# Designed miniproteins, single chains, part 90

Each design is a single chain, and the fold is of that chain. pLDDT is the mean over its residues in the fold that is shown.

## One batch from the design tools (miniprotein)

Design m3124
Fold by ESMFold2-Fast:
Structure m3124 (fold): chain A 78 residues (1-78)
Amino acid sequence: MVQDMLDALEQAKADARQAARLMGDRGPELLATTERLADQAAAYFKDQSGLQQAQDHLGEMSRLAQEMGARHLAELAA
């Protein structure tokens, strides 16, 4: 359902804000990128004509979230 996808995007934005707090000065840039991609994906879901573009943006957002997690773990290991 579109609402479930919109809820998932809001959760992803919340998770990105939490991750940004843990990443310090690198967090704001990654958070801004993640929020922009989530907002664009939400707009595409509402339009429905851009489902492929929405999926591409969700994929990029997921990749960024994984990259943020990997960087955080690397900093903890150092």
Scores: mean pLDDT 68

Design m3125
Fold by ESMFold2-Fast:
Structure m3125 (fold): chain A 84 residues (1-84)
Amino acid sequence: SSAIEALEYLLKWLREQRQAGKYQELIERAEELFDELSEKYSDAEDTQETLEKVSKELIPPLIEYMREVGVPQSVIEEVEKLAK
């Protein structure tokens, strides 16, 4: 799933930002949304189906928040490209 690839790329980048002490609010928002959506789709028949549904709903609001907090355009473009 393109959405899963976009999420994996974003999570890797966020892990690097956490080590640098940057984008704390974005990281916290991403973790909160991931937890909420994982609970919402917990009744899916398998883990891959849950992850696909979570990724598809998580990526759009995170992209908007990334723009608001000033994430580099190159990172936003890569997430958008992978999510298509």
Scores: mean pLDDT 79

Design m3126
Fold by ESMFold2-Fast:
Structure m3126 (fold): chain A 70 residues (1-70)
Amino acid sequence: SLEEKLKELQKELLAKQDEVSRIRKELDAAVRNHAPKEEIQALRDKLSAKQEEVTELNLKIFKLRRELKA
């Protein structure tokens, strides 16, 4: 059902948001500890990729919510 699909996407969103928070903390720690530029760049790239996944999931959730309210 659309309701079941919405619940699945909401669970994925929470998991991805948790991943983003963890990567952000790792990035902040790496910057504070003067980690190598390559490590910092890898964390920035990883963060950007996960933020894009969160954006895509939010768009899918909005679309399904609109379909359910029609």
Scores: mean pLDDT 87

Design m3127
Fold by ESMFold2-Fast:
Structure m3127 (fold): chain A 99 residues (1-99)
Amino acid sequence: SEVEKYVEELKEAIKNKDIEKIKEIFEKLLENEEEFKKLPQEVKDELAKLVIEALKEDPEKLREVLKPIIEWLALNGSKVAIEYEIDEGLELMKRWLES
């Protein structure tokens, strides 16, 4: 499917840290959200793992472009992305309590 092609292109753009290409391909995924939702959870989770790993490796360069992608993946059926968002929220609450 067209959406499977966009997923593979996005994975490649993220591995190459090509911010412009990431933005371009993510826009194509947004235009095909219904088709993306039909993908197997394994495919969604594999993409989410790659996005999260890239964000951890280079947060200064990639946070602005990858954070919206993680949030979108959580809304579109990635359990890995949902778990990441929950963990981030809990960490923020812990930091607030310690302040």
Scores: mean pLDDT 86

Design m3128
Fold by ESMFold2-Fast:
Structure m3128 (fold): chain A 72 residues (1-72)
Amino acid sequence: MEEELANLTEEERQKLKRREEFEIAGLEMGVAVLGTLAGKVDEARKVVEEIRRSTVEEARKLYTEFVEKVKA
């Protein structure tokens, strides 16, 4: 939350940011791999760009939606 982030120490904020960046990078890779395997490379690229601009929670939702859409 924004209020919690504002009250964190610099070290805690940096650790949180790195954790979120790693998670987002993992979700991007997952989408790219699944898109390639499903022959949906163009769709995967669009989802990856949305994930890059999203919060970690939004990125998780986008990843799940893409997986369901590709598997259907």
Scores: mean pLDDT 76

Design m3129
Fold by ESMFold2-Fast:
Structure m3129 (fold): chain A 58 residues (1-58)
Amino acid sequence: EEVEELAERARELAEKAGLPVFTPDSTYYDAAAGEDRPLTKEQLEAIVANLEDVLADE
């Protein structure tokens, strides 16, 4: 539910920034766990925040 919304937003932001597009099916490196894991709400929120920061310059 929220994961899907965040994944879609992250995908749109990445595309606008000219970065690689990813989907909910992608894995994300969990720095706290030290391994690749499926995208979670927390990971997607972090990705969205990072992409929004990149796009802050428009």
Scores: mean pLDDT 65

Design m3130
Fold by ESMFold2-Fast:
Structure m3130 (fold): chain A 78 residues (1-78)
Amino acid sequence: MKILSFEYDEKTKKFKIVLEVEVEKAGYYLLEIKFPEYPELVAKVPVYFPKAGKYRITITGKIDGKELKIESVEIEEL
């Protein structure tokens, strides 16, 4: 798993993180995402991959103090 970008807006408390993931087999994976600059915040996001390959995953949500809320998960095959 590779973090391609991380954007955080302190005014709205919204984040956007873009990941690259390579999977060897189709199935459900639990992605454990450690946020840049927030090492105590770990997002655990279940994702289904229909086949082996490389994927771009875009996750949006909110970080307010110690609370993390996932609002969307978008998956694109590379």
Scores: mean pLDDT 80

Design m3131
Fold by ESMFold2-Fast:
Structure m3131 (fold): chain A 74 residues (1-74)
Amino acid sequence: TAAQRLVALILASPELDEESKLHLLSGLAGVSEALAARLTERFEADPSLLREALRIFLENPSLSSDERAELVLA
């Protein structure tokens, strides 16, 4: 699934430490397949966006996983 590919990409990334990876994965646990696919494409094109995604997820804890994913894709 796109979500499984996204998880694998985050775990393999050198952009984040292990604690940061766990925080981002927790935030993404409810994300839709369509958004997971789009996030995977964006992170494959620009791996540095993983640091920005972590920031967005940490700064917006009141938003759903899908809402925070949409902020990353904006």
Scores: mean pLDDT 84

Design m3132
Fold by ESMFold2-Fast:
Structure m3132 (fold): chain A 70 residues (1-70)
Amino acid sequence: MKFQQDLFDAILKALENAGVKLSDEVKEQIRNLLSQGDLESAVQLAYSSVPSELKDKFIQELGKELGNVL
């Protein structure tokens, strides 16, 4: 449970640092995927929700935040 929460928080912080706002519905879908152990689908959903001009920044920020969780 705690590891999935830490991963979820890392993804949300990366999105915030990249200037991306997600709907509560999309955040809930990401949380649900992480709770099922589907990290790939969770990250893919987050990435697909990022505007094209912010995708590179999101990937950079995600790498930093995941380094703090792993």
Scores: mean pLDDT 79

Design m3133
Fold by ESMFold2-Fast:
Structure m3133 (fold): chain A 76 residues (1-76)
Amino acid sequence: SLEEIRKWFEEKYTPEQAEVAIRAAEEAMKRGLSDEAVRLAALWATHLYELGMSPEEAVATAVAIAEVFQRLEERK
């Protein structure tokens, strides 16, 4: 759930990184991605934000990565 993702990131990352993770998870859920792809989006968003992307760029890029991941999983 979104609440479980929030708790996990708040325990391991800064408040700013956790907020970026939650925004990416919400966007991925809104687009109908799987639970695994949603978690991937959250994780990638925190990483990209830490590397210097803006929160908006990090969220958009992470969700795009998660969408590609889901399409590749459907091919297995």
Scores: mean pLDDT 83

Design m3134
Fold by ESMFold2-Fast:
Structure m3134 (fold): chain A 70 residues (1-70)
Amino acid sequence: MIDPVIQTIFETLKKEIEELLETVQDDALKQSYLSELEDLESAFQETSDFQKQIGLILSLIGIKEDIRLV
């Protein structure tokens, strides 16, 4: 069972990334980030380990910052 606070943080970051991806004009780059986001979401749903969940959230923050630099 995932902590509701951790799940809310993940879902919020996912939505922010999806909104940022709407501003990306390079379709290949956009699809690459969407694929990475789907992989991270799958990993997050499969793990019950709090430390792994935090690691996945940090990965989402990394993707968000990478998109912001485009």
Scores: mean pLDDT 80

Design m3135
Fold by ESMFold2-Fast:
Structure m3135 (fold): chain A 67 residues (1-67)
Amino acid sequence: SALEKAVELLQKEKGLSREEALERVKSAARGSTLSPVSRAVAIAELQKLGLSEEEAREALEEALKTL
């Protein structure tokens, strides 16, 4: 899934545990609901990790469903 890809990339690139990586994506997903600018920032941060724009959107949607 796109969420699992984001978690794995955070673990590899930032040295986070799986729990820390998952919480970071969930935090970004919560922030993405506040405004269009916050959504764009969350997508851009996930793209910097190596996700496509579509994968970044899917990861945020998956994270919101787990809240």
Scores: mean pLDDT 82

Design m3136
Fold by ESMFold2-Fast:
Structure m3136 (fold): chain A 69 residues (1-69)
Amino acid sequence: GKADAEAALKGAERLAQSGVAAAKAAGHLDATGSGELLSDTKARATVVIDGKTYTEEISAAEGRAILTP
């Protein structure tokens, strides 16, 4: 449902942002990140570092865990 899609997408966006922050802290200033909704229950986090692409697919449950402090 919509709540699961939002949890997956927001979790993927946070995971990507965390990856970008870590890469920039390590000197990779051109690092970029994004989240993409794949389905109503899954999203993909993407981080690009020095032209190399890293991806992780996450579920709504994993997204909720990532968003929990």
Scores: mean pLDDT 84

Design m3137
Fold by ESMFold2-Fast:
Structure m3137 (fold): chain A 78 residues (1-78)
Amino acid sequence: LTPEEEIDVLIALGEIYLGIANIDYQRGNKEAAIESYEKAIELYRQAIELATQHGLEDARRRAEENLKYAEEKLKEVK
């Protein structure tokens, strides 16, 4: 994979974990939702780090936007 493709995969995986977390939260599985939001956050942080290493400004911005959203969702499930 190219760095751009690796970042896209990391973001896609983070989106999958966000979806899992949202479903678990709606079902009342707060603990499982927290774990999945934390996993999404970790994946987005990896994407930001990879984008930064390769000077990919647009990819870094996309990952940062996704990270911010996931962090806001995690705060909601407290």
Scores: mean pLDDT 88

Design m3138
Fold by ESMFold2-Fast:
Structure m3138 (fold): chain A 85 residues (1-85)
Amino acid sequence: DEAAKEAEENIRDAEEAARKLAEIPSGKEQGLKLLEEVRRLREELRRAIEESKVDPEKATQRIKGIRNEALAVRFQAKSLLGEAE
């Protein structure tokens, strides 16, 4: 599913940027906070994919929501990382 692939990519990119931010002393607090959001989104995506076996239509809407949230976290993490580096 394209939406699930996009969500996974956004989560991966957000995690990478948040991890790098957390390694910088000035960005550590924000980086750790964003890593918590990434872990939450990853777990929500896993559950939504499992739910797709029972209700594909409802699960697709949830996956699109997770994709959009992950994109926002990715943008925030990369923006903060760019300022810190």
Scores: mean pLDDT 84

Design m3139
Fold by ESMFold2-Fast:
Structure m3139 (fold): chain A 97 residues (1-97)
Amino acid sequence: MKVSDEQKEQVNQAVRLLAEAAARLRAEDASLDPIIREAAGHLAEAETAAASGDNAKEMQEHARRAYELLEEARRAASPGVQELLDKAAELMKKVAE
């Protein structure tokens, strides 16, 4: 299935937000590293699928899993990190729809 330019930009924005959240978490709370690492893996696969232009279903499946992991991490994170994770989760939710 064809990937839209809007979906590509949403995935790219989520990757940037998670990178910022991960950098902050490395300094503050190592207990969230496994969840953030797993979410980053799914975002990277969603980004790869989006870049190919033809893997919309694969992109959506990885976006959905990333959303679930980001929601879990958000509940345990500090307020500043929660805001970044919340924005990334909303973008992934839109891509997964």
Scores: mean pLDDT 80

Design m3140
Fold by ESMFold2-Fast:
Structure m3140 (fold): chain A 63 residues (1-63)
Amino acid sequence: SMEELHQAAIDLAALLGEAEALERLGPDAEIEVRQVSPHRVEVVGRNEKGEVRVVKELPKSLW
């Protein structure tokens, strides 16, 4: 369904954002994920090295 496709797309965006934050900071980073709009996810990673913010946006046409 369209809702299932949308959720899958949001979940994938979150996973990609987490992977990007971990690549920059390392596997010990604490990850926070927030959906800031229906088509936009923000991932914040933090550890001793610092803080990284990754924003992933999904086109509404995926619905």
Scores: mean pLDDT 81

Design m3141
Fold by ESMFold2-Fast:
Structure m3141 (fold): chain A 110 residues (1-110)
Amino acid sequence: SEVEKLAKKLYLELQKLKDEILDLLPEASPENQKFVIEVLDKVDELVGEFEEAVENNDIKSAIEKLEEAYELLEEFLKSEIYEKLPEKLKEKVEKMAELFKKAIEELKKL
């Protein structure tokens, strides 16, 4: 289905971006590294729930899980921890939020 194609594309783009974040992570303080990992783990959990919703043809739940991931990232972008991250890391986290926003918009058009 078109939804499954979009989900696969989103998954691959998110995995690539996660790898880029992990490569840059050592440039942050150990305390800030821990918080970034915790945020990424929560995002991964929501993406897993999104994939399950897609497999069950539950488009409403799929959109809700992506919106939860986007809201979690938006809250992180407003945190003092984010403000203290290296600029390259900030750019990658912002791109991750943009990917979720775009995926939500594309799913709502289907």
Scores: mean pLDDT 88

Design m3142
Fold by ESMFold2-Fast:
Structure m3142 (fold): chain A 110 residues (1-110)
Amino acid sequence: MRETPVVSGLTLTVAAGESKSVSFTVTGAATSDSVLQVTATNKGDSDAEVTVTATWNGKTETVTLTVAAGETRTAVLHVPAGATATVTVTVKNIGDKTAVIEINAVLQEL
């Protein structure tokens, strides 16, 4: 099993009613499909909506999660063999306080 870190400890601080996004690229394994696991940990006092979008070769996969204050949730997306995907993580603060979302992403070869 090959697991490759893609993002480690990236923190987004999002004020009430604000949205922030970050983008990165992942390259799938040459001969095997992979799953991208994006873990969002909310260290703030406000609930957040986290949307993870992966795009490759004109295709788009999207996972949306509600990550409550103090909660950790993981989005799982598929990355085909040989694909280079652009991944965008968008955090929307859906509460009235500050959300602090820590993003970790790993690519696991299947």
Scores: mean pLDDT 83

Design m3143
Fold by ESMFold2-Fast:
Structure m3143 (fold): chain A 70 residues (1-70)
Amino acid sequence: SLEEFGEKAKEILDAIEEGDGKKAWELLKEAGFDNFKEFLEEAYKKVPELRERILELLKKLGGEELAKKL
């Protein structure tokens, strides 16, 4: 469900923000994503409460141009 996806998305973002790349990758694969870009785009569209966190992450990762496209 959308709610289940929202909870999974929070867990993935928490792992990324904590710097736990291994955990973030494992959670990402469990959620059915092959890469972080597709995950971040999907989470931005479907989970409005996470949009600010996603934009901050994209800016930190040098994704300023990608952030502008969301």
Scores: mean pLDDT 77

Design m3144
Fold by ESMFold2-Fast:
Order: sequence, then C-alpha cells, then structure tokens
Structure m3144 (fold): chain A 81 residues (1-81)
Amino acid sequence: MEELRELLKELKESAEYAKKLVEEGVLSKEELEQLLGTVKAAIEQLKKLLEESTDEELRKEIEELIKKLEELKKLIEEKLA
C-alpha cells in the first residue's frame, strides 16, 4: 500500500516533468517517440492495476494519473504530427 502510493507519486512527478520538457520543445523526435512508448506502457500497467484494486481512494489516484498520462500522450502525438 505505502510502496504503491510512493510509486504513483513518483510516476506523477515524472509525468509532470516530461510534460514540461515536451511543451518546451527541447526533446528530439526520437526522444518524443521513446517517451510516447513509455507513456503508453505506463497507461496499460495502470489500467491493469485499476482493475485489480478494491481501494476507492487508490482507484481515484490511479484514474487521475491515467488521465494525466493520456493528456501527455496526446501532447506528444501532436508534437510528432
């Protein structure tokens, strides 16, 4: 429980930092493609975790993080277009 919450916090902080880098335009096309792959994998893992979780507060935290990662995914896809 405690370890999972810390992991979710770290992933949220990493997602916010990655979003800033994408918005600033400092990442190469190759770095954006690698980040997109990582974000897609993280969304898949969080969706599986959400299906397995019965804790309502934890489910809300996971759903919020999935939403943030989906927004980041969309931003990266727009930058690659």
Scores: mean pLDDT 82

Design m3145
Fold by ESMFold2-Fast:
Structure m3145 (fold): chain A 110 residues (1-110)
Amino acid sequence: AIDEARKAAEKELEHSLELIRRAGEGDRAAYDELVAQGQQAAQRVHELYPKLTEEEQTLVRELGEEARRRALELARSLPSLSEVEQKEAATAAGWRAEAAAAEAILKTRS
């Protein structure tokens, strides 16, 4: 449960960090993909969150905050990204990590 959630969030964060790095190199398709997937992930978190216990909701939120922090640190190191793009990339990475963690928790209950 907890370990599966952490592994899922970390794997999703690793993928988000790759997309941020590519966006920093001028790959606008990577940036657009990250933001679009972040929006889809936010909707997914909204759907899944009520199915989680309060303890699981806290874990998912903490994993999302960690992902946003690490993504923002990377994005800020890339001078080609504007402050708006840095924040949007970090927000997207956070939602993607939260969705992956929530799905992993619910899958272990099945």
Scores: mean pLDDT 88

Design m3146
Fold by ESMFold2-Fast:
Structure m3146 (fold): chain A 91 residues (1-91)
Amino acid sequence: DAALLAAYFAASAEGLRKAATIEDPEEANAVAVETTGAAGRAFLENASPEALAKARAVEAATAAAVSAQKTEREQLATAAATYEAAAKALA
């Protein structure tokens, strides 16, 4: 459902945005992996096949946007912005 997708994207965006503010790249990556992993697990517990398909489409779009960036910080910020936009579209 739209609320479940919005919650997943918002939680992922929040974690990625926080990670993008961390100066140590290894710590930033650890925070990003932990927070997006937790958001993904919570989503998967309740996701319908339709919600899964929509989540995978946004994940693919996020990966494509991230692949255009050259630095870890830019990648984290781009991922956060993409999930923020996806969450807003469902609000």
Scores: mean pLDDT 85

Design m3147
Fold by ESMFold2-Fast:
Structure m3147 (fold): chain A 69 residues (1-69)
Amino acid sequence: ASRERLIELAREIAPLDVDFAVEVARRLGLPQSYIDELRQLSQTTPVTHANMWGLSEKKAEAERLLEQL
């Protein structure tokens, strides 16, 4: 449950804060192919007002879930 949610959060955060998303993936022990996918998402996904909205909440959720591992 927590791991699956962290994977989803990493994908959502990657376009806005790729370094944070990659750190989440590394702490979960995800393969390099997944980290490469997050980096590609950061390069190809446009930054919009809509996806910036709630970034701080998503990062806070990810930090809380990482503490529960």
Scores: mean pLDDT 79

Design m3148
Fold by ESMFold2-Fast:
Structure m3148 (fold): chain A 71 residues (1-71)
Amino acid sequence: MSSQISSIRNSMSSDQRQQFDSLLNQMADALYNGDFSSANSYRQQAVSTVPSQYQQQMQSILDGMINNVQS
């Protein structure tokens, strides 16, 4: 999972990576606090920063992360 995120992230511009990293940090913080609604919102925003060709793959990765935390 992490290696796939790194590969996608490496295909992005510096501006896209900065925005993506910020949104992932916000998603992680929301998950840590048990705020799954905010986590899903940040997940959708993070996916939208990724180039269109990778959006489906990133969506699947982040959905898996949220689902795994929710048990």
Scores: mean pLDDT 79

Design m3149
Fold by ESMFold2-Fast:
Structure m3149 (fold): chain A 90 residues (1-90)
Amino acid sequence: MPDGRALYRPNPLLMEILKESGATKDVLTLGEILLLLGDYIKKNKLLDPKNASIVLLKGTKLGEIFGVDEIDILDIEGIIEKLLSNSTLV
């Protein structure tokens, strides 16, 4: 099993979003990042009310970070892993 212990330092824009969701650390596991992003999405009501699997990102800071106007929640882990590949501390 992946042990989830890989540590990442997100870019400043992503870190700002994570801190808005309650992040107290600058170095986080992938699991912590995904949980904080899930909380951010729910708190800001970014889920499409017609399709709860779709996150609406157009005109948002998170949309600029991901480079997309909308994303399926199942694809969020993959895009985060791509963004974090150059931010790994180990």
Scores: mean pLDDT 75

Design m3150
Fold by ESMFold2-Fast:
Structure m3150 (fold): chain A 98 residues (1-98)
Amino acid sequence: KEVLTFELTIEFKGLSKEVINKAKQEIYDFAQEAGLRVKSVGSTTITIRGEARDVEEALKLLEVFKKITELAESYGGKAVWSKESQEIIEQVLEEAAK
């Protein structure tokens, strides 16, 4: 039985190191408090991974990622879903509409 895996990468370009470091720390703390895994932290990037066992858990997880995206955008960051995550999100939303 396959789990639903979501991976979001946030990228900060053209921002000062101080702003990037503050944004990465706040996103890291928020992700940990929400029970998510921080997969990697680069100089200008942070990648967060979440897993859901079913559609209901996936919908709750997507609301958490929405808050992470809003936090990242507030610092001038860009949030990008992996291609695999985009396909899973579409399937989850279709199943939730049934």
Scores: mean pLDDT 84

Design m3151
Fold by ESMFold2-Fast:
Structure m3151 (fold): chain A 82 residues (1-82)
Amino acid sequence: MDAEARKLLEKGKEAFKKGDYSEALELYRKAIEKAETYETIYEALYEGAKNTLLANGYSEEEAEKAAKKAAEEKAKEIMEKK
């Protein structure tokens, strides 16, 4: 498991709860950079996208569906670089 990437994800969630969206976004980007596996990259992208949509007034169900699709497509592109 990517323990460091997951810690960055948790810090990102805390920053989001505090309303520091810029810090949350930066932490999610660092999590993606440190992630070694598709699953961890996907989770970081999913959490980042979901939190961004929630911050913009989307419902949790809408944010989840949109974030899942966006994270899947983006994670595939990142992994293709490998």
Scores: mean pLDDT 77

Design m3152
Fold by ESMFold2-Fast:
Structure m3152 (fold): chain A 85 residues (1-85)
Amino acid sequence: MSAEEIGEKAAKVARAMALHEGASEEEAERGGRQVGEALARAMETLSEEKKKEIAELVEEALKAVEAGDFEKAKEYVAKLDEVLE
C-alpha cells in the first residue's frame, strides 16, 4: 500500500470518528484530510516494518469505523500513535 493510499484510509477513519463525536461535515473533512496528509508524510521516513504495521492498523481501524465499532477504532488509533511516537 502506498503512502498516499494509507493516508487516504487514515483520513476516512479520522473523518468517521469526528462525525461520530458530533463534528460538522466540514470540520470532519478538514480534520480527516490533515490527519491523512500528516500520516502520509510520516510514512515516507519510516522503515518497511513500521510501514506494514501502520498499514495493518489503519486497515483494521477503517473496518471498525465501517462496522460502527468506534471503541475498537479508538484502540487501533492508540496503537498507531504508539508506533508513530
Scores: mean pLDDT 81

Design m3153
Fold by ESMFold2-Fast:
Structure m3153 (fold): chain A 67 residues (1-67)
Amino acid sequence: SFVPKNLTKEQFEFAKKLIYELAKKMGLPELNEEQVLEILEEVDKKTTKDSSKEEIAKVILRSLLGL
């Protein structure tokens, strides 16, 4: 199981939900668990507990655009 190093539990749950919501809105094919985990790991690496929801969303958007 993935354990975030930098994100709070609330930020992690927010990021996970947002990945699925944004992928659906962008018309992407259904993401597999490996793709979701890679995006979550990138969010954890590039953000901190002090990062805003908007900053987390930007990292997710950049990751999804790379798919």
Scores: mean pLDDT 81

Design m3154
Fold by ESMFold2-Fast:
Structure m3154 (fold): chain A 85 residues (1-85)
Amino acid sequence: KLEEESKEKALKFYEEHKEKLEEELAAKTAEQVRAEQAALGEKYEGRTEEELPPEELEEALRLGELAAVLVGKKIKEEEEKKKKL
């Protein structure tokens, strides 16, 4: 159920945000977004959200949004491929 709910939420998020983030999705790969998230996570390892500078927190939220859209896009593409088989 958790997997099914997460998949549904990811697809919904992708459908709602794909047009807004189309330019960023064309400019960045999933690997680049994950690398940016990992670098930010390592930089602030052990810190709380309250300890993050506002600019870094905003960037982390933006990268999280991009990652969620990319996950939803991948799920959508995989489901479409399965339907054609």
Scores: mean pLDDT 69

Design m3155
Fold by ESMFold2-Fast:
Structure m3155 (fold): chain A 64 residues (1-64)
Amino acid sequence: SMEASRVISAISREIGERGGDPDEIVDLLLEAAEKYGFVEAMRRYAERRLKLGLITEEQYRRIL
């Protein structure tokens, strides 16, 4: 949904601007998926981040 994409983009931007810890990114993605009920959209975002080398396979597996 458009709402899910907007939330994911906002979280990604905030973490990037802070020079964020990769583990913090995973935790925020998990919290957002639970809070907003869009696990599938969050998973697709994480798959893209994994493909770009921005998170590890272990971190990706934590959010499934």
Scores: mean pLDDT 63

Design m3156
Fold by ESMFold2-Fast:
Structure m3156 (fold): chain A 93 residues (1-93)
Amino acid sequence: DEAIRRLDELRREMLSETLDLEKLKEVIKRISELLKELYPSMSDEVAEAAAIVFVHDLVTHRGAKVTDEARKYLEEKIPKSIDIINEWSESQL
């Protein structure tokens, strides 16, 4: 409940301003720490990958705004992050 509430606060923060690369990396780190609290079985790599996918969804489908440099960083990380999450998800089935 508390971790989900903190994720919602981070989501609202991302929707309120344009994030540069440093702010984007900070948000990814904060989300990954919250994900590890919700899913203690997640490794640091899986939690970071999930945070990247979560942030990319906010940018692509939810109207969150990022600088061109931050967008490029996300797009570069997405294919590997999706692969990591899919592999982890299959291991949980």
Scores: mean pLDDT 80

Design m3157
Fold by ESMFold2-Fast:
Structure m3157 (fold): chain A 82 residues (1-82)
Amino acid sequence: MNEESLAIEERARELIREGEEAFRRKDYETALRHFREAARIYEEILELGRKSGEPADPSFYEYFLEPLREARERAERAEKAL
């Protein structure tokens, strides 16, 4: 696994944590921004994997689909709270 891929995944996880913290503080605009960015990163990971001829794991897409859906749902919740 490339350092770039690991850094991207770690960044997405950090954004989810920051978004949850902001949401708990009622900073909905900050939460929305973080959750949207996390979702964008997961979408980018899936796109790169699809275009790659050799994904590292056959279940690669399944692994990232759940975090992506969760990030999108959290973003939607934050947007409605604005």
Scores: mean pLDDT 76

Design m3158
Fold by ESMFold2-Fast:
Structure m3158 (fold): chain A 72 residues (1-72)
Amino acid sequence: SLLDEAIEKVKEYASTFSLEELEALIDKIDRTIAQLDEAEARGEATEGQLLGKEVLEELKKYLEELIKKQKE
């Protein structure tokens, strides 16, 4: 799908980031996930927001793997 292609392109770009850029991006993702968790807890999250949270959680795991490789 177009979304899957966009996600793969983001992963390719992230692979070129510095350690500091990857850590900063993870911090932003964590804050966004926390906001989505609060919205879900209040029953205010849309289906699109819940899907977005799953995508962000997948991206975070990928970014954490990149950081691990850069530190080894």
Scores: mean pLDDT 82

